# Designs tried in a protein design run: designed miniproteins, single chains. Part 59

Each design is a single chain, and the fold is of that chain. pLDDT is the mean over its residues in the fold that is shown.

## One batch from the design tools (miniprotein)

Design m2170
Fold by ESMFold2-Fast:
Structure m2170 (fold): chain A 73 residues (1-73)
Amino acid sequence: EKKEELKKELFKLIGEILRLIGDIIELERKKKEAEAAGKEEEVAEIDKKIEELKKKIEELKEKIKELDNRFKT
C-alpha cells in the first residue's frame, strides 16, 4: 500500500522535472536570441530565471532521493 503511493509520487516528481526542463529549453532559446541582439540586461534576467529553475530541479531530485530511500527500506 505505502510503496504504491511512493511510486505514484515518484512519477509525479519526474513529470514535474520534465516540465521544468522544457521551461529551461525555452529560456535557453530566448537567451540565444537576446545574446544575438546584444541585450545584456535581458540575458542576465534569463540567466537568473534559468538558475531558479535549476535550483527547483535540484530540490525535486532531493525529494526523489528521499522517496527512493523510503521505497528501498
Scores: mean pLDDT 81

Design m2171
Fold by ESMFold2-Fast:
Structure m2171 (fold): chain A 66 residues (1-66)
Amino acid sequence: HMEEVKQRVLELLGLAYPRGLTPEEIAEKLGISRSTVERALDELEAQGLVRREGDRYYPNTAALPA
């Protein structure tokens, strides 16, 4: 389920913050395919929930629950 994947990706990025994670690192830590992670990250970035700096992704602080 893509929504479940997106939630796990956001949680992992939050736990890793302030360190950014690459799609490979996320895939390895969650035990899912890199292509699935990349799709989830694309959707999250389009929704403004994550930001990309180079090849690393970070939670978007403007979209995090207060």
Scores: mean pLDDT 79

Design m2172
Fold by ESMFold2-Fast:
Structure m2172 (fold): chain A 66 residues (1-66)
Amino acid sequence: MEEIKENIKKAIIDLAKRLLDEGVSPEEVREFARRAAKTAAVNYGLSEEDLEEIIEEVDKEIERLS
């Protein structure tokens, strides 16, 4: 279960990085990450801490590019 959760988190973060690389706005990427993380939480039982980690990693990528 934990391995599946980790893989889902990585997939969301990696996709967010790709969207940023393609010039999608930081606000749109954050919204995408939030929605994807919430969907994953419903389907795979991610905790609030897991959701926060996904958003924090996406924010770090945005900060790197800004």
Scores: mean pLDDT 79

Design m2173
Fold by ESMFold2-Fast:
Structure m2173 (fold): chain A 92 residues (1-92)
Amino acid sequence: SKENVELLAETIIELGREGAEVSARREGDTVTIIIRGLSVPQLIALALKSIGLDLDGLPVEVRIEGDTATIIVSGLTDEEIELLLRAAREAR
């Protein structure tokens, strides 16, 4: 839902404010968000939040490698895609 995408967007912006490096790319109705420089508590919090969003019906997958989280969100509207891409830009 749009509300779940907005919650994810807010999380991305907050992680950027905390010093994480954020990038995002679009592929069809999918947005891939890469967040680098995360602490272990931030990685755990992000993983739990992503699980919660998936359980609430937002198709989200999170992959963690070292201090990097890759978030893949699929089945998005054009409005939801723009919201996530804008969040990644604002997180810089």
Scores: mean pLDDT 85

Design m2174
Fold by ESMFold2-Fast:
Structure m2174 (fold): chain A 89 residues (1-89)
Amino acid sequence: MKEELEKAEKYLEKAEEYLKKAQEAVKKGDKEKAREYAEKAKEYAEKAIKYALEALKKAETLEEILRAIGIILSAIGIIIDAERLLASL
């Protein structure tokens, strides 16, 4: 549980970082880097969801359940933003 939750949080942070890099690349007109970073944001967000779901299956407290759900929702938001960015390229 704790290990899966920590992995989910780390992958979510990486997903957020790559989404920010993708948005910055779009502002600079670098469509190739924007696509690369958006794909990476999506990959890390998917990994965050995977580990958050594993954490949710093992969750014994309401706090653990809410933390896992929060990670899943945030990661889904990143995937949506990344896909919208990719569609605009």
Scores: mean pLDDT 88

Design m2175
Fold by ESMFold2-Fast:
Parts: C-alpha cells; sequence; structure tokens
Structure m2175 (fold): chain A 91 residues (1-91)
C-alpha cells in the first residue's frame, strides 16, 4: 500500500540524514517495489541523492534521469524540476 511505501521513504530519509547511505538505498528500493508510480518517482530521486553522497556520480545521474522521466510522464512538475537541477549540478 502507499502508506507502507511512504513509511519506507520516511525511514530512508532518516537513514540518509544519519549518513547510513547503503541502508537508505535499501529502504528506497523497497518503496519502489510497493509504491505507486508517484512514490516510485520520489524514491528514484532519493536513490540519486544517496548515490551522490556515496560519491557514485554516474549512478546518481542515472537515478535522477529515471526520476525526471517518470515525473514528466506523471506531471509532477516540482519533482521533475528538482531532478533536472540535480543532474545539471553533477554534469
Amino acid sequence: SDKKAWELLEEGEKLLAEGKYEEAIEKFKEAIKVGSPEIQAWALLLLGKAYEKLGKKEEAIEYYQQSLDLAQKLGLTTLAKEAQENIKKLE
């Protein structure tokens, strides 16, 4: 359910803030499995942020691009803008 997916995103964001990047990645991947397309788009952005924190620039860009593509398809303008700005900063 989307409630479980939102709880996974919240837990992942807490782990990300604590510097537990690999644990955060696992939570975001689980959110993608159980969440709606909207939650998947947000989880992809957060995966990009986690990989960026790990110094995995190429993987971060790939996840940001996936988030951007999905956000554009769903009309999530704010999320699409954030993903695009994060790609621009890393290129």
Scores: mean pLDDT 89

Design m2176
Fold by ESMFold2-Fast:
Structure m2176 (fold): chain A 74 residues (1-74)
Amino acid sequence: MTEEEYRERMVEFLREAGVPEEKIERLLELAERLEANPDDPEVREEAERLEKEILAIIEPVVEKKRAEREAAEK
């Protein structure tokens, strides 16, 4: 899978998980900046902070979807 395909799949997953479009766009922008300047501590710190925020949003949504999927199997 190409980097572009991976990013598209990630974006779709994040949208389905309920992550706001603004945060998804910000994450992609910071990821591109890190690829251009991997040693930039400011960009890296901001990307890590945003990623943690997104993970916090995803975690309860993923758990809810998992419970709904398991309930559908009954």
Scores: mean pLDDT 74

Design m2177
Fold by ESMFold2-Fast:
Structure m2177 (fold): chain A 76 residues (1-76)
Amino acid sequence: SEDELLKETTAKVTELAKKAYEAEKKGKLEEAIKYLEKAIAILKETMKKITDEEHKKALEEMIEEAKKKIEELKKK
């Protein structure tokens, strides 16, 4: 089921985003970027298994937000 896969994916990505935030707070910018890159990789793998257009758009938004955060961290 796509809903089950999405819930598992979003849970994993949320944990990685939380780890990225904690790394950023500690000034570990490279570590924060690596967590976000790992989250993007997981989202992209899930995208390959999703057929529903709204689910794809949700995953695309999450990838976009993670990419924006990586660029923000790279500017520090």
Scores: mean pLDDT 86

Design m2178
Fold by ESMFold2-Fast:
Structure m2178 (fold): chain A 104 residues (1-104)
Amino acid sequence: AEEAAEAAAEGAREAGEAAARAAAAEPREGGLKGAMAAGSAALAAAVGAAVARRGDAEGAAEVARAGAEAARKGAEETPGEEGREEAEEAARAAEAAAEGAEAA
């Protein structure tokens, strides 16, 4: 249970870092959508980590998955390779956080 909470927290940090990189990649038209999606995934992963620490692994996994789906949609709508790559990285980090929470 504690190891799963740590895995969820690590995924949340990675998602946050990816979201920051997506935002820092200069916003070409549409780059903002990818950055917002990455930010949404990072927030969902962070909430998931907090919920997992309280022993609700199933709820944590659901929140993290919702964030990952939002990030993937935003990435698909983002023109330009750089912002899209960062948004996809954030989505993957959120998925890893969800898997860690589910293992709890």
Scores: mean pLDDT 64

Design m2179
Fold by ESMFold2-Fast:
Structure m2179 (fold): chain A 66 residues (1-66)
Amino acid sequence: SRLAQVVRAAVALGRMLRLSPEVAAALLRDELLKMGMPEEDAEAIARAYRDGASAEELARRAEQVE
């Protein structure tokens, strides 16, 4: 899915750029919001990212919102 691909790409980019989890999660949240995800769902995914969820778990959560 488009959302799952964006989540995987954002996680990979954040790791490549050595972003803090807080910054990476905020950028992911903003991108998901721009893609039309409800704010509550985008924040839940961002919080899971900050809490150390894997890229696979975050992508699965994003697909469930579709």
Scores: mean pLDDT 83

Design m2180
Fold by ESMFold2-Fast:
Structure m2180 (fold): chain A 112 residues (1-112)
Amino acid sequence: SMEEQKKRAEELIEQLKDEDPEVRAQAALELGKLATEETAKEVVEALIEALKDEDPRVRKAAAHGLGLASSKADKETLERAKEALHEAMRDEDEDVQNAAMLGLMSVVSSLS
């Protein structure tokens, strides 16, 4: 149900605050995969914050998650994701840079 999807998104958003970076990274990927048209704005906003995580595994997962959520988000939300992913392409970690580039390609495709 829609309520179950919203509840699962809320649970995953809480897991983005976990002390274990592996748990945060998994939550970021799952949020992107499970995004719906109703949850996409909240999911994208949470993933944009996760792009600033201290652990590069979490930032990589957040960039990938933003790409996965892109087909569900509205234009205004996608423009915010595009801006955040452009900044993530300057990340010190090469895997994060690559994930941001792939995420950006998905976001740009969804804007077209």
Scores: mean pLDDT 90

Design m2181
Fold by ESMFold2-Fast:
Structure m2181 (fold): chain A 65 residues (1-65)
Amino acid sequence: MKVTVEVKEDYEAKSPEELSLKKGDIVEVTEILDGENVKAKNLKTGEEGIIPKSVLGEVLSVELL
């Protein structure tokens, strides 16, 4: 499942496994890890890592295939 979401606030990575994000970046959620964290790819940088769901804003598209 592939979900594209707009980032609603800046986020600074706290570990090498996390992504740094800026407000307005578009991320592709590749995996839901738990209730608070997802694995996502920043479409601006091509980098993939873990981010908290709390920084995610509007869902732009969902692909269930």
Scores: mean pLDDT 77

Design m2182
Fold by ESMFold2-Fast:
Structure m2182 (fold): chain A 56 residues (1-56)
Amino acid sequence: VSEEEREKMVEEIKKAAEELGLKLSDEEADSLLAAHGYDVERAIATLREEAEKRKA
């Protein structure tokens, strides 16, 4: 993954987290992406699942 692609993916994850009421650092967002093989959609789905569990 290129530096520019990585930064764009991290930014997208951070934006999705903010919309869900979560705060993520760049390192946390990058770790989440790495855990999902740099699949932004899967990482965002995990964030949504975590946010829903916190509300329940």
Scores: mean pLDDT 78

Design m2183
Fold by ESMFold2-Fast:
Structure m2183 (fold): chain A 58 residues (1-58)
Amino acid sequence: ELEELKKKLEEKVKELEPIREEINKLIAEGKPIPKELLEKEIELSMEILSLAVEITVS
């Protein structure tokens, strides 16, 4: 259902926001980025892309 896909996309975007904020803060402070944060950012970004494609082609 398109509505469910949109809701999942919104939830994943909200999950990604604090992770990107944390990464940006670490970059601005010149600190190393933990591998776990990078992996989470990649995973959420890929999930968001997949959902966005499904919404667009539906």
Scores: mean pLDDT 81

Design m2185
Fold by ESMFold2-Fast:
Structure m2185 (fold): chain A 87 residues (1-87)
Amino acid sequence: SASYEQALKEIEKLIEETQKKAKEAYKALKNGDIKKAIEYLDEAIKKTEELIKLAEKISDNPVVAKLLEAAKEGKKGLEELKAKLEA
């Protein structure tokens, strides 16, 4: 269906945007800009949450179900990194 196809395209876009924000966070860390790194991590976490919500709607697909599990693990990793930087 069009709704299913739209969800897959949105998932692909969210994956790309999350990866971009994660790279920007890493770049900020390399430059010693902890505040900016935290801001980029927050954006990556939010995009991962959107990805999780969208994937949950079509998780009857086994491939999407595995992606959903990976996205939840990825979100936890981003949150743990953010917590360390805020310490």
Scores: mean pLDDT 86

Design m2186
Fold by ESMFold2-Fast:
Structure m2186 (fold): chain A 111 residues (1-111)
Amino acid sequence: AEKENKAIELTNLGHKYYEQGNYEKAKEYYEKAIELDPKNARAWYNLGLVLYKLKEYEEAIEAYKKAAEYGSKGLQAEALKNLAKVLKELGKYEEAEKAKKEAEELKKEFL
């Protein structure tokens, strides 16, 4: 709980830097959150958003995959939707369509 609470605090600080457009500091804080709580799906998802802004697409794919692995069905669906967007940026259209369909099916389960 103590390490998990600190990871949440670091994730919130990272989000504050992200909103300010300071993507490098946002990345640093999300990475610190993940170091304390490696299954923090929200930190992985937010790291994916930052990596996408930094055009680190391969790293963004990995972060979104971790967010989908550890997240609730809602976060899993959002992570897979953003994963599809990154895959499309890399020209991986078949993988992008697969991720998009998986996200759509997950959303039907609880939307």
Scores: mean pLDDT 87

Design m2187
Fold by ESMFold2-Fast:
Structure m2187 (fold): chain A 58 residues (1-58)
Amino acid sequence: MSAEEKAQEYFDRGLEYFAQGKYLEAALYFNMALDIDPSFKREEIEAYIEKAREKLLE
């Protein structure tokens, strides 16, 4: 599996957790996607990480 394919898989899992209100797990998977490919949808993934952190600080 390519780095992009694996990053997409982790991003998709993060989005699923985010939709379920599991923001800690979502942030974990979003960070894992960027760890595999730091340029993969970076702006979009960073925005989701920020949103997840904001939810955890509520």
Scores: mean pLDDT 84

Design m2188
Fold by ESMFold2-Fast:
Structure m2188 (fold): chain A 84 residues (1-84)
Amino acid sequence: MEKKKKAEELIKKGEEAEKEGKYEEAAKAYEEAGKLYEELGDLEKAAEAYEKAAEAYEKAGKKEKALEAGVKAGLLLIEIGLSK
């Protein structure tokens, strides 16, 4: 599926951006990947992507976006039943 390939590419883009200290770019890539994984119904990968986005936004100093991404990841983990 095109969405799955795009999500995997966005995760790699985020990882590369983090290695270069481009935390805001990394966070945006992870956030987009999370949205695509949600659309695919892969809630576990979506939660992981949003968690990575939250960490990257914190490193970028984007505190509000970090909280938004963290809440999204938390809600997905509750839906999966991994966090209560």
Scores: mean pLDDT 83

Design m2189
Fold by ESMFold2-Fast:
Structure m2189 (fold): chain A 66 residues (1-66)
Amino acid sequence: MGKVIVEGASAEGMTAAALTGIGEGGEARVDTRGTPRVVATGLSEEGARRVADAGESRGGTATIEY
């Protein structure tokens, strides 16, 4: 199952990435300790790409792990 980490996005972008992860059937959390990031897990390859796109379209950087 895929995992996506989104960093450096706006607050709107971080929220959009988290909601997209949940909408794709995964789990998502916002980790505000240290560098704020969204961690979404339990995603298909397509779902992971959609989470990454949601964060990146709002100024974030996304890392996808399979």
Scores: mean pLDDT 78

Design m2190
Fold by ESMFold2-Fast:
Structure m2190 (fold): chain A 60 residues (1-60)
Amino acid sequence: KRDEDLRRAEAILREAEAALEAGVPPEEVRARAEREAADLSPEMQELVRRSVADLIAKAA
């Protein structure tokens, strides 16, 4: 339906992963991803939120 939203979600997740690897605090990474996903569909916002939480859990 909207491949653009999926591509943007993928980019947000790649940036979140790189930021965690660079030592950016998880709270900042979560807030940044939430802001960047704000213009995506609600379904994509939920996907980004869950995926970022999983990345943070793996980094801990």
Scores: mean pLDDT 79

Design m2191
Fold by ESMFold2-Fast:
Structure m2191 (fold): chain A 74 residues (1-74)
Amino acid sequence: MEELEKAKKLLEIAPDNPEALVALGDIYFKRGEYEKAIEYYRKALEQAEKNGDTSLVEYLRKRIEEAEKKLKEK
């Protein structure tokens, strides 16, 4: 999981980095760890809203909805 390790190390240096938060969310989503994916997507969403990144906000909202739907399918 080289991408996961890189994203985690980036967050150790910059805990609020939206790129690292999105990467962690996407990695956990792909692994089926939807609860963790939602956690990181929500943190990334907060940073995207602060930065006025409307495209990223829309992407993150859709990903959170998909992850929440997957959790309900358990």
Scores: mean pLDDT 78

Design m2192
Fold by ESMFold2-Fast:
Structure m2192 (fold): chain A 92 residues (1-92)
Amino acid sequence: MEEEVLEKLKEIAEALKKKAEENPELVTEEERKAFEKGLEKLEKKPLLEVLMEEEKLDKEQAEEVLRDGIPALEKMLAIKKEEEEKKKKEEE
């Protein structure tokens, strides 16, 4: 299960990077760099630790993502990205 989740995390991070490349107007350069660094971390650190550092999830939240799997992770990534876009529009 963890191996499949790790591979899917890489796919999601790469999909987010591709989505940023296809829609550059909707994604900032900072977000693109974050996706690239995220992919590098997934190879060197345990999945739980990567979830906590990349998404700034608490240990309990990271464990919940591992239990519920890919749908929970995709939802969290989508929500975080939408919140960051909303904050940038409000700040500037």
Scores: mean pLDDT 59

Design m2193
Fold by ESMFold2-Fast:
Structure m2193 (fold): chain A 67 residues (1-67)
Amino acid sequence: SKGELLLEIFREAATTPDPEGAIAEAMRRAGLEDVAIPGAATNERAERISRLSEEQLRRVLEALRAL
């Protein structure tokens, strides 16, 4: 489900020294650079991520795991 993908993304990012930077980099690699807002608050980025499709979230998770 979309919620499960979101949870996995945040869990994987939390294992890195810079969870926010890791998510932003994964989004750039997934072709979602416009959603990875430079200087955005964590809550704004989380809100934008939550609006992504399940397919887009899967791409972000795959990119994050490849970091």
Scores: mean pLDDT 71

Design m2194
Fold by ESMFold2-Fast:
Structure m2194 (fold): chain A 74 residues (1-74)
Amino acid sequence: SLDELIEEFIRLAEEAEKLIKQGKYEEALETLKRMLEVLDEAIKRETDPARREQLLKARDVVEGLIAQVEKQLA
């Protein structure tokens, strides 16, 4: 369900934050990419325009974090 996707996203976000704080950038990158997959499914299922816009903004934030983490792995 959409609610289960949102709960999964929150769990993944907490894990990604923990991994980044620990300097585990490879694991953080994997988690952030999984967050994008979950967001894409949530966006596909969300019918409310305002909530869909919030999910799209969250997606942009996650893509920005991926770019930052990838720089740490260079």
Scores: mean pLDDT 88

Design m2195
Fold by ESMFold2-Fast:
Structure m2195 (fold): chain A 67 residues (1-67)
Amino acid sequence: MEEKIKELEEKAKVFEEGAKQSRDLANYYKKLYDEGNKEALDNYKGWQTDAESYEKLAEKYRKEAEK
């Protein structure tokens, strides 16, 4: 039995949730930018980067747990 696998699955789920939240925030700031709030562009890019990082981590942990 490998408790590490369960831990990796839980980590993957946490990062998947973080990625989703970051993407939702990125979309929110993109709308603000489109509506004329130029400062929202930096927030949009930041949250996009966070979402991509979380998604990559989630996939990595999920793949390790799947093994």
Scores: mean pLDDT 81

Design m2196
Fold by ESMFold2-Fast:
Structure m2196 (fold): chain A 73 residues (1-73)
Amino acid sequence: MLELTEEERKVLEAAKKVYEKYGDISKVTLNDIAKAAGITVEKVKEIMEKLGVKSVQELLARYDLNERARKEA
């Protein structure tokens, strides 16, 4: 399924926003993503498990795939 829940989409968007602020993936932390999304780090980890991603790098890759599927390119 290509459909994300509101919480999953919010976490993906937060990860992208944090990455754009720093411009460096190594500076993106789960704490920064949690703050940007307005949720706890534990909730971010739960959402990552639901998405099948294990790292911030995979989370950002998932965001790009979802956005490409939503836009015409």
Scores: mean pLDDT 77

Design m2197
Fold by ESMFold2-Fast:
Structure m2197 (fold): chain A 82 residues (1-82)
Amino acid sequence: SMEKVEEARKLLEEARRLYEEGRFEEAIEKVLKAVEIIKELLLEGKFDEAAPLILELREFINSLSEEEKEKLSERIEELTLS
């Protein structure tokens, strides 16, 4: 739904702000919540709604250091292995 898309987008925007403030752990928590919403959209077959959120997530990940990327990727994998 558009409501879920707006929530995930807000979470990714908050994550970017927190990261810029040096609050990386809090930024990760916002990203993980956005990933959960993206997973729900994909499970519901809402690929058109999920696609732009996946691109925003990828752009955020690409802005991180190599060590930060690894840490975030590990946390995301933990969510997908349930």
Scores: mean pLDDT 83

Design m2198
Fold by ESMFold2-Fast:
Structure m2198 (fold): chain A 82 residues (1-82)
Amino acid sequence: SHEDLLRAIGLLLRAMGLIFEAELLLKKAPNKEAEELLEEARRKYEEAVRAFKEGKYEEAIRKAEEAIRLAEEAIRLAEEAL
């Protein structure tokens, strides 16, 4: 549906923003656990983008939400290391 497409776009943009934020924080305060979570977030984001390109918007939404959660956890750990 158009609603799923718009939701997928919004979540992909949110995931991208959080991944960039995590990358910037990790450059300031490197943390191995946060770096591993960030790599998993990037992997899930890539899976979400692939699903989106295939028109699988529900799958893109689920993968983007997982990327968001992983990136948020990476940010949390990076902030704890500051």
Scores: mean pLDDT 89

Design m2199
Fold by ESMFold2-Fast:
Structure m2199 (fold): chain A 68 residues (1-68)
Amino acid sequence: MTEEEIIKNIKNALAYLEAKDYDKAIEEIVKAFPEVKKEDLKKLNEKEREELKEGLKEAIKQVEESKK
């Protein structure tokens, strides 16, 4: 998977999280981070989902800043 594909999947996940479509957000997160299990993400409470959203925003920023 390319860095561009990872960024795309993270951006899609963020859009779904903001739209409150958590199931689609999980699918995009797992595409970007295949080591993460969908069932583990489904167990996250509202606070953990908000922390995940902020973490994904920082991940995008870091990856884009590291791209030469």
Scores: mean pLDDT 78

Design m2200
Fold by ESMFold2-Fast:
Structure m2200 (fold): chain A 78 residues (1-78)
Amino acid sequence: SDAVERAIAEAESIIESIRRQLEKGANVSDLVATVERIIAILREEIQKYASDAERVAALEAQIRLFERERARLLELLG
């Protein structure tokens, strides 16, 4: 799906921005909070667009990428 591919590319771009902030010495806990906020917003959008299967699939793909990045950031805290 073109929508899923675009959603993945958008999430990857945001994750690259987060990684650049980390390289510049951003606080890891603040980055975790940022990622958790993004995941919460995406979950609210899934509820809002529950009848749109393609949009839900795109949002779920983004959530999976952000959950993986959240896990990586948490590893840096111990």
Scores: mean pLDDT 90

Design m2201
Fold by ESMFold2-Fast:
Structure m2201 (fold): chain A 64 residues (1-64)
Amino acid sequence: EKEKEEKIKKLLEEKKKEYGLDPVEEEMARIILEEILSGKWTKEQIEKLDKILEELEEKRKKED
């Protein structure tokens, strides 16, 4: 469970930095990430999400 919580926290922090989530949005994102890691989402969907998030972060930094 500690590993799951750590992964959720890491993903949430990355998303917060990218989109500037407020506390309500952060809580919603946490719930979604918990569902993903609990197996409601496929591994392929999780990998695709990570790739998209990384690409978006890279693009944002270049534009700054």
Scores: mean pLDDT 67

Design m2202
Fold by ESMFold2-Fast:
Structure m2202 (fold): chain A 60 residues (1-60)
Amino acid sequence: SAEDEKLRKELVKIAEEYGKLLEELDKLRAQPNPDEEKIKKIEKEIEELNKKGQEIQEKI
């Protein structure tokens, strides 16, 4: 259905954003003095993105 296609496109966007956040997190963690506040912020964004992806997957 058109709704399923829209949901699948949303999942692709979520997966792409998730990958970008993971790369940013890895770069921050690799710093000699990691910015703990930025790390926490990205970790929270990753958790929110995971939750959103799970909710969409339940609908397909």
Scores: mean pLDDT 85

Design m2203
Fold by ESMFold2-Fast:
Structure m2203 (fold): chain A 82 residues (1-82)
Amino acid sequence: MGKEAKERLEREKEEIFADREALEKAAGKLSDEQAEAIAYTAAQLRMIGDLLDEAIKIAKEKTGKVTLENLKEEFDKLQKKL
């Protein structure tokens, strides 16, 4: 993982973890370890979602169409930059 991607992951994890009440409303009562694990997973999913959005945008700009093949190619290129 690149330094910027790692810093973003930690920042988003901390933001999610800090809102314990919202986290427990969604998942039920949690231990500190469970809350941190869920926050980390949620932060990773947000980063993956952003990568998918960027890959879709690049695929559209390059080919005018989003296919499974060109989406996978652009997603793989973005993952290598992490």
Scores: mean pLDDT 76

Design m2204
Fold by ESMFold2-Fast:
Structure m2204 (fold): chain A 82 residues (1-82)
Amino acid sequence: GASVEEAAREAAKAVAQEVTGDPNAEPSEEGVKAALPAVKAIIEAGAETVEETLEAMRSVGVHAGEPVAKAMLEGIKKALAA
């Protein structure tokens, strides 16, 4: 199974691509580290929807919009499916 760090990398990549509009955008190491608390909370909550993802993110003090939450969830799902 994918590690939380691998899930954080895919989530950070998806967020970078969403925020920039660039399909080739890559996350920085700082971006991956910054995503770790939110990614861990999303996985621990078993979030399957954007609404559940936003709730998990808020539980660790991360206040993001729906597009960022959607990107994080898609990245996590991609990592966990591998």
Scores: mean pLDDT 82

Design m2205
Fold by ESMFold2-Fast:
Structure m2205 (fold): chain A 59 residues (1-59)
Amino acid sequence: DKRKKELLENLDEFIETRGITDPELIEKLKELVLKITDDVDKAEEIVKEMIDLIEEHLK
């Protein structure tokens, strides 16, 4: 699945850029990305959840 791979690669670049090293947070973010590929109708909600998690962690 090319789209799934692309989204995961973009997520990995984002994680690296933001300096996120928490394995539990990384695992959660990858799970959310996979949910977007499984249920596109919830993509906007899932993306917002990912942003909130990242911002909370970086505080």
Scores: mean pLDDT 73

Design m2206
Fold by ESMFold2-Fast:
Structure m2206 (fold): chain A 62 residues (1-62)
Amino acid sequence: EEELIEKAVEFYTKNKILPPDAPEDVKTPEQRAEYLAELLKKAGFSDEVAEKVREAILKNAK
């Protein structure tokens, strides 16, 4: 489970890939982390998983 989270974070961080319907306002690492966390919650992932992904994106963006 943690390994899947880490791979997802690395994929989104390194490739800077957002879904085609991503808002044009999602530009900063903070906005990007928040957007991806909300997408994970909508996809059925737990709040804890979404928060871990958010934290990892923010850490990698610093």
Scores: mean pLDDT 63

